# Designed miniproteins, single chains, continued (2): the designs that were tried, part 97

Each design is a single chain, and the fold is of that chain. pLDDT is the mean over its residues in the fold that is shown.

## One batch from the design tools (miniprotein)

Design m7374
Fold by ESMFold2-Fast:
Structure m7374 (fold): chain A 80 residues (1-80)
Amino acid sequence: MTERTRLLAEAHAFATDALAAGRAPEDVEREVTERLVAAGVPEEEARRWARRIVADAQATLTLPPEEAAALGAERSAEIA
């Protein structure tokens, strides 16, 4: 994978964990943005990606367990 893909995957994992721990979405978005900027992503691009990452993480956490599990299985099959 490209370095960018790895950075986005790590940022998504962080956002999901932070939101699950009860952090505010706005706070998580700011921290993800800061992490991406520190890794060399331009600020505007980092803000855009952070917003999407947090939105995706929120959607995953609010999906019914049944539907979230189905999506996880499909993604695992693609990666395997």
Scores: mean pLDDT 72

Design m7375
Fold by ESMFold2-Fast:
Structure m7375 (fold): chain A 89 residues (1-89)
Amino acid sequence: VAEAARAAALDSAAMEDLEAAVREAVAAGVPAEEIAEEARRGAYEGVLPVMRELLERGEIASEEEAERAAERSAEALAGMVRKLAEEAE
């Protein structure tokens, strides 16, 4: 789930793979909250390097802004994954 979430956070074409991974985790008995936490971690790890590249190019103002952007993206994806997992239960 974490790796699928990392890919999906950067490329919407990977969303189908993330949805499949979430369904498999629910079928295996993994709690929705645990699946959402894995997705949040994967998404944060995927987005943060992209935000830091924007910082290096001067497109964003600070490391704090890069971290906040990665956190917001991760929380949004984790919320979506939690809802998908709860609906699959």
Scores: mean pLDDT 77

Design m7376
Fold by ESMFold2-Fast:
Structure m7376 (fold): chain A 89 residues (1-89)
Amino acid sequence: EEEELLRRYEEHRIARLPGLLAELERYAEAELAEIEATYGPEVAARVRELLERLAAVYRRILERGEITPEEAAELEAVLRELQALGAEM
């Protein structure tokens, strides 16, 4: 039962990735421009790097159709760094 629930959860997460990736790519440049204007080019460059890493992980998951432990750890690391940066802003 828990295995079926985890499988459906993972399928749901993967199914949302194309939308999340498209949203990330569509709004990233506008948000980066605002961040650069408010916090400077160094902060904007750091955010861009993290967003590019996030997009790369999403693309790998979509290409393989599964989330590996390594990709899950990288995703958590990137999101944690983005949250920490946001708290500093």
Scores: mean pLDDT 74

Design m7377
Fold by ESMFold2-Fast:
Structure m7377 (fold): chain A 78 residues (1-78)
Amino acid sequence: DRIREQVRADVLGLAAEHGVEEARRALEEALAELEREGAAPEVIEAVREGGEEGLRLAEELGPEGALARLKELVEAAR
């Protein structure tokens, strides 16, 4: 799932740079915007799942581990 993988990487990057709580806020804002725009439920679900995975990884790994994992995910996506 391309959307889920991309959002997971984006949220990991945000959490590594700005902290988990700021990344969570950004995810919540993005989800609210998608809902207002009438995005397909499947897209909203993929963004939610990817974002929650990214937040969980950031919490488990810490900022340095999250950055390393982000690099791996970006390389794997190519």
Scores: mean pLDDT 80

Design m7378
Fold by ESMFold2-Fast:
Structure m7378 (fold): chain A 89 residues (1-89)
Amino acid sequence: SEELEELLERAKAEDPDALAVLTAMAELENLPEVGWLRARLDRLGAEVTEAHREEARRLLEKNSKEEIRKLIIEYEVDEGMRLIEEAVG
């Protein structure tokens, strides 16, 4: 989904609203592996608001659950790998 791809790009650019929406989607789908999303939000001093949860529900309604889960997993894997590279380099 173009909308989901844009959201992922914004999250990778450390947009706190995009990170909060991805975190809200992960919470609504009960995904256990979202530690990096939460850590990034905490670092930025950002919180998941009701507006972010409403946007997450809208995206979950309009997109497949498989696409959303893949998007969240992609963020978590990419962020985890990036942090490992920064710590080793």
Scores: mean pLDDT 80

Design m7379
Fold by ESMFold2-Fast:
Order: sequence, then structure tokens, then C-alpha cells
Structure m7379 (fold): chain A 85 residues (1-85)
Amino acid sequence: AEKEAQIKAGIAGLEKAKEYAKKGDVEKAKEEATKGLTAAAPALDDDSADEVSANVLLGLNYASLGKTEEAEKAFDKAIETLKKA
């Protein structure tokens, strides 16, 4: 139950980060991504945590460059990893 709640909170945070990234609001995307990662962290092993963090960082970098499609794809991959955890 706790692990499911933590993963669900993580997914919600990353989906909000994705929406802000689509709007070009990189600061809010980073804030929501940080909240999502913090919520999910206790539910993840090191490999899953590294995979999620790498894809979040990639998504934020693409968003800062205005590459919205690539940013979305990276966030979707991070969210997919959380759903499989």
C-alpha cells in the first residue's frame, strides 16, 4: 500500500513536470519533477531510481532547449519505469 502510494505520487509529479515542460516552464517542470522523484524514491531500487533520474534530467534538458517532443518522450520513459517498479 505505501509503495503503491509513493509510486502513484511520483507518477503524478512527473506528469505535472511533463505538462510544464510542454509549456516551456522549465522551473516549474523541475520543481514538480523533484517532488515526484522525492515521493517515489523510497519505493525504488538503485537501478530503477537511476533510470528514472536519468530520463527526468534528459527531459528537463530537452525542455530548456525548446525540444518539446523529445522532452515528452523522456518524461514518458521515466513514468513507464515508475509504473513497472
Scores: mean pLDDT 86

Design m7380
Fold by ESMFold2-Fast:
Structure m7380 (fold): chain A 100 residues (1-100)
Amino acid sequence: VSEEEWNVAKSMTLAELEASREYLVKKYSEKYNIPEEVVEKIIEKIKEIIENSKSLEELKKKLEEFINSLKGSEKVKKLAKELAEEVIKSIEGWIRVYRI
């Protein structure tokens, strides 16, 4: 993946995450019975990790480290893992579109 392909995939994924933020907060809060404030904090941290990652490999590593560092219930870790998996799928999807 080129730096240009990575930067486009990253910017599109961040835009999608921001556009769906309120929906994701409600969805994950209800699914895992976790306060909306906690879900919002997880989304913000994931956004920060995406913004500061230079490659898909670095993003995957940093998301795994973040999930493993979470001092919460197993539900908080499962929520963060599911959201991280959605983010990775979004980036991989955008990379596929720009590899033609």
Scores: mean pLDDT 83

Design m7381
Fold by ESMFold2-Fast:
Structure m7381 (fold): chain A 79 residues (1-79)
Amino acid sequence: SRVEELIERAERVRKRALELLEKNPNLPEEEKEKLEQIIETAQAMIDYAKKNPNLSEEEQEHLERLIEHMEEEIEELEE
């Protein structure tokens, strides 16, 4: 389902952010804070989606946009 795909994408985003923090302990504080925010946001989305099995189309679109934003932020940090 679309919800399952969104959960998988959020889990992937969270994993990538964690790996960046672990591999780069000397990152500037601002970049560390961004990665921590991504991890927390992704986890909150996963928890919300799992607790709310009947997400509306509007809620699914909102989650997808937030995931896309986090994916873009990680890509910038990986440069």
Scores: mean pLDDT 85

Design m7382
Fold by ESMFold2-Fast:
Structure m7382 (fold): chain A 103 residues (1-103)
Amino acid sequence: MEAREGAAEAGRGGAEAARGAIRGDAEEARRGGEELRRGGERAGRAAGGERGRRGAESARAGGEAAARAAEENGDASRRSGGAIAAIGGGVSAALAAGEPMEG
């Protein structure tokens, strides 16, 4: 019993670390998009005129699209992780219910 619980805990730790790394990448991409937005606004303000304003709006739209894509990727990864955790939980429950381990 104890050795099996230790292995399950180690597996959970690995999955948590992998999910943390994926979330870190998504946060970094979101931050990059936010910086692109602010940089575009500053450049447009400094350049002035219609072309400067259009450049700032284009940079802002690109930054927002990148940040949204990063969020969607993070949500998809969380959804996949949740499904895997649910399957693992079901297996653990079945084992706890006294199904004979054939081995």
Scores: mean pLDDT 54

Design m7383
Fold by ESMFold2-Fast:
Structure m7383 (fold): chain A 75 residues (1-75)
Amino acid sequence: MEEAIKKLKEALKDKNPEKRRLAAILLGELFGEKAESTVPELKKLLKDKDEEVREAAKEALYNILGEKAKELIKE
C-alpha cells in the first residue's frame, strides 16, 4: 500500500500530463483518505498547465479530504 502511494506520488511529477492525470485519479479513487500524505503534491497540480490534470487533482482532493478540499480549491 505505502509503496503504491509512493509510486503514484512520484508520477504526479512526471513530464507526461496523462501520467500525472492518471496518478491523481488513482490516488483519489483507490486510496482516498489513505493518500492524505500526497495532498501537498495534489495541491500543486491545481496550478498545472494541463486542464485535465487540474480537474483530476481537484477530484482527488475531494476524494481524500472531502469538504476540507474546498479550502484548497480557489479561483
Scores: mean pLDDT 81

Design m7384
Fold by ESMFold2-Fast:
Structure m7384 (fold): chain A 75 residues (1-75)
Amino acid sequence: SMEEEAEKLIKEGMEAYQKGDFDKARENFLKAIELYKKMGKYYEAYLLASQMEEVFPDDEEIRKLKKELEEKYKK
């Protein structure tokens, strides 16, 4: 399912991050966010984007994505 694929991408992203492959980690997390968005799971997408912003604080794309997801799940 898309849920299982998103969870697998998050796991692989965390593993990549622990190995210092930050580009691969970012790519996997963004793919997981897109799957959550396709499922209408905006809260789960927002939580992941918030965690990514903590890890990549200077990433404007992640910052904008988090704000867009917050608008969808809170308002």
Scores: mean pLDDT 86

Design m7385
Fold by ESMFold2-Fast:
Structure m7385 (fold): chain A 77 residues (1-77)
Amino acid sequence: STVGYGDVFSEEVVEVVGSLIKSPEDVVTEEQFIKAMQEKLGYSPEQARGIFHLLDRDGDGVITYAEYQALVDSLKA
């Protein structure tokens, strides 16, 4: 099942993305995200994929630096 919108912008999820993306040229692939979510937060691959698809708003198959910034901004709203 897909998690709620607030869950995908949780501080823990943003920290996982932030651990993988360090510069504007970096992207986070679905595979990198799934692995990091399993290792850091104990999510299943299916749960992590669902969260990834909600975070990948542009549907380009990666989380870009701009999308990461949008996640950080969402936590401050």
Scores: mean pLDDT 73

Design m7386
Fold by ESMFold2-Fast:
Structure m7386 (fold): chain A 81 residues (1-81)
Amino acid sequence: SSEDLEALAEFLRLLATSLRSPEVRALVLQIADALRAGAPVEELLALLDRAKEALRRTESPAQAAFNLEALDGMAARLRAM
């Protein structure tokens, strides 16, 4: 539902505030905006892959683990749609 998509977009915006990398933060905010705009699942998954790649490159393994799990969970939900 639109309400569920808005809640997910809000979660991503909150996640972005905890991210140290400006590159990853910008990508996560772009995903939130794309999700609210009703972007195709294929585009959302591509943005998630870019965010995960940037996160692996810019964050320590321990810090990245929490955020990667959140992004992987989102990718799984989008694929199940």
Scores: mean pLDDT 81

Design m7387
Fold by ESMFold2-Fast:
Structure m7387 (fold): chain A 72 residues (1-72)
Amino acid sequence: RDKELEEKKKKVLEDPKNQPLLKEYKKILKDPNADKKKKLEVEVTAGIALIKWALGLELSDEELIALIASEE
């Protein structure tokens, strides 16, 4: 099932509509001066994505983007 998750991540990364959100989430997570609430919201969304995937649930594009951004 890890291969299915990687395929979903790749499709989300290849979609140009998702690039602005991915860039914004990566910026929030990498910036030490970022709003703590925004950083926590992205981290929580990524955590929810992992839990949902473990439970066999489908992930939204936003959840996949947060998960990809949090992999650093």
Scores: mean pLDDT 77

Design m7388
Fold by ESMFold2-Fast:
Structure m7388 (fold): chain A 92 residues (1-92)
Amino acid sequence: SPVEEKVRKEVEEEIERIREEARRLAEEGKIEEAIRELEERKRELEREREELEELVKKEGDSEQSRLVLEAIERRIEGLEALIAELRRKLAE
């Protein structure tokens, strides 16, 4: 529980920092650049998730691997939400 709460907080803080960076780029008229950077970060996380899932299948599940997978999934969800927000602003 305490470790899971710490991981969730760290992910939330990371996503908030990324959101602030994206807002600054949007204010400078660089919304398309911000979207591309977020999509690249998301693709990197998706590769890491796939590699870790394959490792878990071969070596077995652990508490550590579950926590890392959950953190990656939460980061992906956070990035998807930010990308959707920026795309909405670009369409306006």
Scores: mean pLDDT 83

Design m7389
Fold by ESMFold2-Fast:
Formats: C-alpha cells, sequence, structure tokens
Structure m7389 (fold): chain A 73 residues (1-73)
C-alpha cells in the first residue's frame, strides 16, 4: 500500500514545482491537483499554493482537507 504523509506531500509538491522527474506519488498528486483545478474552475498553481499553505499551517488538517476534496463525490 502507498504511504502518504504531510512530509511526502510537501516533497511531491517541491518536485512538481521544480519540474523534476516525478515518482508515482508525485504523479498521483499532480493528477489530483489537475482534477481539482478543473472541478473548482481555478488555476493548478492556486491548488498547489492552497495545499502548501494548509500543510505548513496544520499538516494533518491540511492533508485531511485535501483528501476530502480529492475524493468527494
Amino acid sequence: SMEITPESLLEALDKIEAGEPLDPVAKFLKSQIETLAKTLGVPEKEIIERLREALEKDPFKGYADFMREAFHS
């Protein structure tokens, strides 16, 4: 099973923004960011900034909020 933590999400965001080769976790996160950006009608950069700020202020709350939005039906 894939282990996702606040630290792994921040590392994945850094890789995405730096344009580095993406591992499976970073590819998954990028796909979720693209989906959320299209669903909410906002730029992908805005989703990245919102997630980063949430994880920096309250890592566990920000992670939970992101997962809720990503999997909300």
Scores: mean pLDDT 72

Design m7390
Fold by ESMFold2-Fast:
Structure m7390 (fold): chain A 85 residues (1-85)
Amino acid sequence: SAASEQQSKLNQVNSLLSQAQQLLDQSRQKRALASAYFSRALDSQNEEERNKLLELSRKYFEEAERLLQQSRDLQQQAQQLLAQI
């Protein structure tokens, strides 16, 4: 039925938004880690150690951006489904 189809889509919207929120939370955590490693790199007296910490910082910033993009993609999917209800 149309009502059953609408409920199914609404359930999918809620699931997508929940997943998007979890990805945003993970993105924030990765950004915090990136910032912490960057700060530690600035305090480092050793070039080799500094370079390793900067690599970790960049890795976590890249992970944060990937998670943010995945969250945005899920939000767009949710908006498209919601428009069909």
Scores: mean pLDDT 91

Design m7391
Fold by ESMFold2-Fast:
Structure m7391 (fold): chain A 106 residues (1-106)
Amino acid sequence: HMSELEKRLEELRKKAIEYFKKALEAKFAGDEEKAREYSIKGLRLTLEAIDIQMELEGETETSREIRDAVAAELEALEKGDLESASRHAARYTGLQIRRIGDELDK
């Protein structure tokens, strides 16, 4: 059953990936401000995608923790706190690894 929410989720994920690619291109070009702008745009779309995923699949403690980590990374980047942003990104990665591990234990 492909719902309107499922289609919106796919579109948001695709757009977020495009922004993260642009952020990486800007970083390689030495444009740190453009890299930050594109990363912020990608993370905003990622948060919207997480909210839709929780609506479709139900909210869990792990999904809330993932959302909080992404929101904290976004806030840190908007403030220019690159050290905090890196810590929140690392937490997000760890939570995703844990989620994948939980799925494999089925």
Scores: mean pLDDT 82

Design m7392
Fold by ESMFold2-Fast:
Structure m7392 (fold): chain A 84 residues (1-84)
Amino acid sequence: SEEQIDQLRAEIEELKKEIEELLKKLDLPEEEKKKILFEVEELEGLADLYIGVGKVVKDPEFAIKGLERVKEELKKLLEELKKK
């Protein structure tokens, strides 16, 4: 459903913000921070792709599953950063 896609988009945006704020506080090399930010940007692009494809093929479940995967990958990235 559109509501479920909107909810997942909101959760992805929140995870992105948490990662960005944590990176500001961590004492990491600038090159490592840049790589992490690029990974986040790639995942956001992938989320947009799943939404776009789901809309074109009229398969909202495809978009939902794709967004859930992006959310899981962002959560994993956040957990890895919290261990640093």
Scores: mean pLDDT 86

Design m7393
Fold by ESMFold2-Fast:
Structure m7393 (fold): chain A 88 residues (1-88)
Amino acid sequence: MLEKIKKYTDMALKNAQKALELFQRARSREDIEEARRYVDIAGYYTGLAVDLAKKSGTPEAKKYADISLKAVQEAEEAYLRKVREFER
């Protein structure tokens, strides 16, 4: 189980990082929407990691789930900042 949790955490981190890079270069609402897709994918993998970590009940599993959750939270915050920038 821990290896599968690590895999989902890695997928969440990779997609969250891709979203952050796309938000940094975003110059249109369409660019923001493209980057949001990667936030959604990161959220999906984070959900899988969190669910498996709860089932495993180990501190190591929780650590990886928490890492993925932090990454998706950072990507969500970047999305909100970018949306606000284009609304004003």
Scores: mean pLDDT 86

Design m7394
Fold by ESMFold2-Fast:
Structure m7394 (fold): chain A 62 residues (1-62)
Amino acid sequence: SAEDERDLRGAREALRAARESKDRATLLASLHGAQETIRYSTSPEARELAREAVRAAREGLA
């Protein structure tokens, strides 16, 4: 669905930002966006990518 496609795109963006950014604001935005995807997305694939983004963002913020 279009919603699942948007969720997947958002999760991929969050994961990329979490892995590649050293900017604290970008890492926090990635973390918050990924947490929102985990809570509200109906896409299992998006939720899986979002969980990985949360882990990566938290590591970057440590």
Scores: mean pLDDT 87

Design m7395
Fold by ESMFold2-Fast:
Structure m7395 (fold): chain A 55 residues (1-55)
Amino acid sequence: REQLERELLELRRSALEQLDALRASTSGSAGEAQIKALREEATARIRALQAELDA
């Protein structure tokens, strides 16, 4: 359980860092699409790990 909690925390941290970097380097509709895609991918991975943690 602690291993999954640590992996979940690291995944969230990494995703936030990547999102912040994209926001800083991109703008407009193209940048917004890239940010949305990264959010969706990160959310799916976070949900998968959270489901394992909650089981």
Scores: mean pLDDT 76

Design m7396
Fold by ESMFold2-Fast:
Structure m7396 (fold): chain A 68 residues (1-68)
Amino acid sequence: KVEEVQKRIEELEEELERLQQQLQDLLAQYQAGKISQEEYQKQLSELLDRIGEVVFEINKLKEELKKL
């Protein structure tokens, strides 16, 4: 089960990297005029909320790992 927790942390860290890439891509699309300011702000808030959730879950799983 320790291996399952470690694998889940790795999956979440990979998701965090993907979300950070999506933030960069979103900014690039906005700067290139490919999306509206409204769409940019909406997607930015959604990405930041998801990043916060992922970081929280990583920290929670690291605490669970200490108990195993």
Scores: mean pLDDT 84

Design m7397
Fold by ESMFold2-Fast:
Formats: structure tokens, C-alpha cells, sequence
Structure m7397 (fold): chain A 70 residues (1-70)
């Protein structure tokens, strides 16, 4: 299953870390803007607790972090 977390990011955000308890370590992560466009990508850490996302450029507003379990 694809897990999703919605967050509001402040102006100029370049990186985001969100809690995703129980996600498989190394799972792929994509951040989407309000229009469903990919604005960042990343991974679930080795502890399987946090998704680490880096934005392709500074973003602001509502983003959806989508976890793709391996």
C-alpha cells in the first residue's frame, strides 16, 4: 500500500523530515505539490521511522509525502 502524509511547509523549505512509523527502510518517497506535481524525492531511513525528502527547488505551502514500500 502507498502511505501518504500531508504537511504545510514554510516559504523556502528545501528539505523535509516526516514520521512514517513502520515503513520499510529504504522505501522510495516522493513529495507532491497541490497540483500533484513532483517537487521532491527521498527515502525512508534505516530505522523505518522517518521519510527524508529533498525538494528539487525551494517550496512552500501544502505538500503530500507519498511512501512507496519496497
Amino acid sequence: SIAEVEVEVPPGATELVVDVPGAPPGSGVVALDENGRAVGSGYVDDDGKKAHVRFFRPVEGRVTVRVYPA
Scores: mean pLDDT 78

Design m7398
Fold by ESMFold2-Fast:
Structure m7398 (fold): chain A 71 residues (1-71)
Amino acid sequence: SDLEELERLEREILGLLLRGAALSPEVAAQMQAVIDREAPKVRELVEQGRYREAAEVARRTREELEAILAA
């Protein structure tokens, strides 16, 4: 389901944030800026019951966090 996909993506995002925090404060700050921008969008979509679109935003967020870690 879209809700299960969203929950999986949220756990993956948390894992990436923990890895970033372990690397450096600068990486953690870059990742937090992404979360501050994207998390309100996910929250609004979830409040509207739009789980598929929320999962799409979460997936793009995860990809952006992975790119920060790869740099």
Scores: mean pLDDT 88

Design m7399
Fold by ESMFold2-Fast:
Structure m7399 (fold): chain A 92 residues (1-92)
Amino acid sequence: VIYEKEYDLPFTVEKELDTLDLKAGDKIIFKRLDPTTFGEIQIIDVETGKTVATFRFDITSKEKSFIVPKDGKYKIVAKDFHGGILIEVKRP
């Protein structure tokens, strides 16, 4: 694990959580910390401005992951989000 951070967010329309320098093959893992957690997490390639992944959390989703396709800076954004979430990055 090269990155690990917990967030407990009040209802949040949009918030940049972090910007990470990542390598191709890095795995970003999002874990729902409680059953009341809901909302959307987006991963944005900072260089291109392109949203490369979007994940929605609700009662049916406990964990989601994304494998980084290319080296670069990636911004993690919460949208219409509430509750506890853990963000981990694992490198092979």
Scores: mean pLDDT 79

Design m7400
Fold by ESMFold2-Fast:
Structure m7400 (fold): chain A 96 residues (1-96)
Amino acid sequence: SVEEEINKLVDEIDEIMKEFKAGKISADEAIERLKEIAERLLKLIKENPDIDPTLLARAYLTLAGAFFDLYLLSDEENKKKVLEAMKEFNELAKKV
């Protein structure tokens, strides 16, 4: 179900952030993995226009929170990359 797919994306976001905070993956890898999840989320929304707004809000807030945490914990070079990824996500989200 779409709900199960969204819940899996939320769990994947949480796991990425746990691995990043534990120093198991780089900021670059965390950014790329979160971007992949953002693209998968936008595809689900586009293919399922009647998705429950509460599920969408949960997914969007979880992803936004992850990018914000990643921004705060990154060095100055990676902060710029996180902001760019967030801008790309916001522009794509407006088109869905």
Scores: mean pLDDT 84

Design m7401
Fold by ESMFold2-Fast:
Structure m7401 (fold): chain A 61 residues (1-61)
Amino acid sequence: VDAERLELAGAGALAAKGAGDEAAFRRYVQEMREAGASEEAVRAIEAGDYKAAGRALRESI
């Protein structure tokens, strides 16, 4: 698990989701998975639930 990479990828995914950039969003989600993100963290990001995503990302580390 790379905590810094996970946090940066998660932030990038949320920003891409908010901007409607689907291609960037998919890339950041893949980076999160490679950095050791839990399935719960990925699902929260995909749902756009920023609070749940932040919690799940912290729990993934």
Scores: mean pLDDT 75

Design m7402
Fold by ESMFold2-Fast:
Parts: structure tokens; C-alpha cells; sequence
Structure m7402 (fold): chain A 67 residues (1-67)
């Protein structure tokens, strides 16, 4: 569910060396998990539109591809 997607995005960001701010910016991965129909590319675009930095947006894309 959405909580699991968010946890995966957070863990992926931390594994990649991102700080807590970048990991928290991955909140769109929670939305992706809830929606279940967004492409990884679309999730990245939405992350940027919602103020995520480039690193966080890329991690959201990777989390979406893994999930």
C-alpha cells in the first residue's frame, strides 16, 4: 500500500546516501503506491512539480521501477 511505497522510497533514498530531507521529499512515491498506475517517469515529473529536488525525484523514479 501507500505506506509501504513510502517506506521503500525513504529506504532507497537513504541507501543512495540522500539525507533525511531528500528522503522525505520522496512523498510522491507514497502517492504512486496508492494510485498504482503512474509510470516512473510521471512520478518523477510530479515530484518536481511538488517541490522535490532532482535527487529526490530520481529516487522516486527508481522506487517506482522497483515496486
Amino acid sequence: GAEEAGRRAYEAAREAGADEEAANSSGVAWTLGAAGSMSPERAREIARANGANEEAAELVKEAAEEG
Scores: mean pLDDT 61

Design m7403
Fold by ESMFold2-Fast:
Structure m7403 (fold): chain A 79 residues (1-79)
Amino acid sequence: MLSEEQIAQARRGVEEARERVARERDKVLTPTQAIGYDFLAISLRVEADMLRDQDPETARLAEEVAAQLREMVARARAA
């Protein structure tokens, strides 16, 4: 079970990732950038799993952002 402070920190991290994706959505990633974004997507999925019972809204946002990152990575790897 996460503390209120841990949940607040997770919310900030997810929102920062969302803003990054919004800024870079149309960018074609380099292979090196794709590796970094792939790890970020994995991290966000783990965060979503941990938050699911205590903050389902943030968990849902984390999963959405992770899906967008995976799409960007898949696009870069197909090039």
Scores: mean pLDDT 80

Design m7404
Fold by ESMFold2-Fast:
Structure m7404 (fold): chain A 59 residues (1-59)
Amino acid sequence: NEKLAEEGVANLRRGAERNGVAEEVLEAAQKAYRDALAAGKSPLEAEQAGVRAYLEGGG
C-alpha cells in the first residue's frame, strides 16, 4: 500500500496547487491521510480522511 499512499498524497498536492489551497490545509490533509494509515485503517478510509480534511479547509 506504500505506492497507493504515495499516489493519494500526490493527488492531494496536485489538487491543492491547482485550486490555490493554503499550504497548511494541504499539510492537514496529508497528515490525516498518513495518520489513518498508521492507525491501521484501510486505504479507502485514509483517502476519505485526507479528502475530508482538504475539503473542510476550503479545497
Scores: mean pLDDT 71

Design m7405
Fold by ESMFold2-Fast:
Structure m7405 (fold): chain A 102 residues (1-102)
Amino acid sequence: AAEEVLEVAKEILELYKELGVLSDEEVEEYLRAARETVAAADEAEIERLLKQAKLALYLLLGKVKKDEKYIEKAAEIIREERKLDKEEEERLKKKKEELLKE
């Protein structure tokens, strides 16, 4: 998981370098920061970082490569997050209604 986060971060940074947004020196700087972040993170945070990194990579690849498969992968991650948010909102709403009994 930790190594996968760094691999995904490197791919994102190399794509931005290809687009002329980042220099070689800036890529090395951001990779150093990513390694420090991963080294300080617990297992749960590493899993969260991996999900965020994959989402960012797929959105960037979909835009740069104009390949629908990457857009579909990004959409799947977004749908899973929205599903969890909706379930949590419904849970909170039911608890509030039971508390108020109105």
Scores: mean pLDDT 73

Design m7406
Fold by ESMFold2-Fast:
Structure m7406 (fold): chain A 83 residues (1-83)
Amino acid sequence: MKEAIKEAQKRYEERTKEIAEEYEEKEKAGTLTEEDKKEIAIEMLDILIEVLEETKKEYPELAEYLDKLIEKLKEEKKKLEAE
């Protein structure tokens, strides 16, 4: 379990690093719009869902836990996209 979480965190951080840096720079500059926040949140959720789906394939024993988490993230994404 600890190994699976650590690998998932590393993949997520590597894939989101550029997005997170752009977010922080815009926020510090006062140029971050509500639309930017929404777009970044959706993009980061998509990456997290992809990472968890990959983790589920590699660690099928965690499938039940990861499926519940993925469903919650997909629901959050739908709420953001609906606005």
Scores: mean pLDDT 79

Design m7407
Fold by ESMFold2-Fast:
Structure m7407 (fold): chain A 64 residues (1-64)
Amino acid sequence: MEALIDAAAEATAAKDAEALREIARELLESLGKDGETLAEILADKVEAGLLSAEDVRKALTELA
């Protein structure tokens, strides 16, 4: 769990929205949630510059 959150934060810091979308979807699906829509929202906000790596880490930690 923590490794996927760390990977999502690293993808965000690298500005790799596609990697972030894949990692977030995998994490949320592992929690029994339909993660596709939420992963797309997170990736879109990162591409728009609205979320930092710390924001993504916090959001995913609060969902877990």
Scores: mean pLDDT 74

Design m7408
Fold by ESMFold2-Fast:
Structure m7408 (fold): chain A 92 residues (1-92)
Amino acid sequence: MAARKLLEDLLKLRTEKARKEGADEEEIEKEVAKGKEKIDELAKEFEENIDEEIKKAKEEKDYEAYEALLKLKNGELTAEDLSALAAKEVAE
């Protein structure tokens, strides 16, 4: 699965959560539009840098980062996995 699809799936999960929490539909539409514009840019930048990040993680023996980056490159990383990683970083 390409990085773009993961970002799109995350955006969908985020908008569904906001809707359940009573966010205005107009605000949700604005966030979706902005998110879609950023998804193409972020996916491109990520794909250009992924090989360097994988090499760095391997050289630094950061096996957690290395494993996550390999899964993302191979299309094995899910939106659920990304949400868990984001929550862990915020909790630190």
Scores: mean pLDDT 69

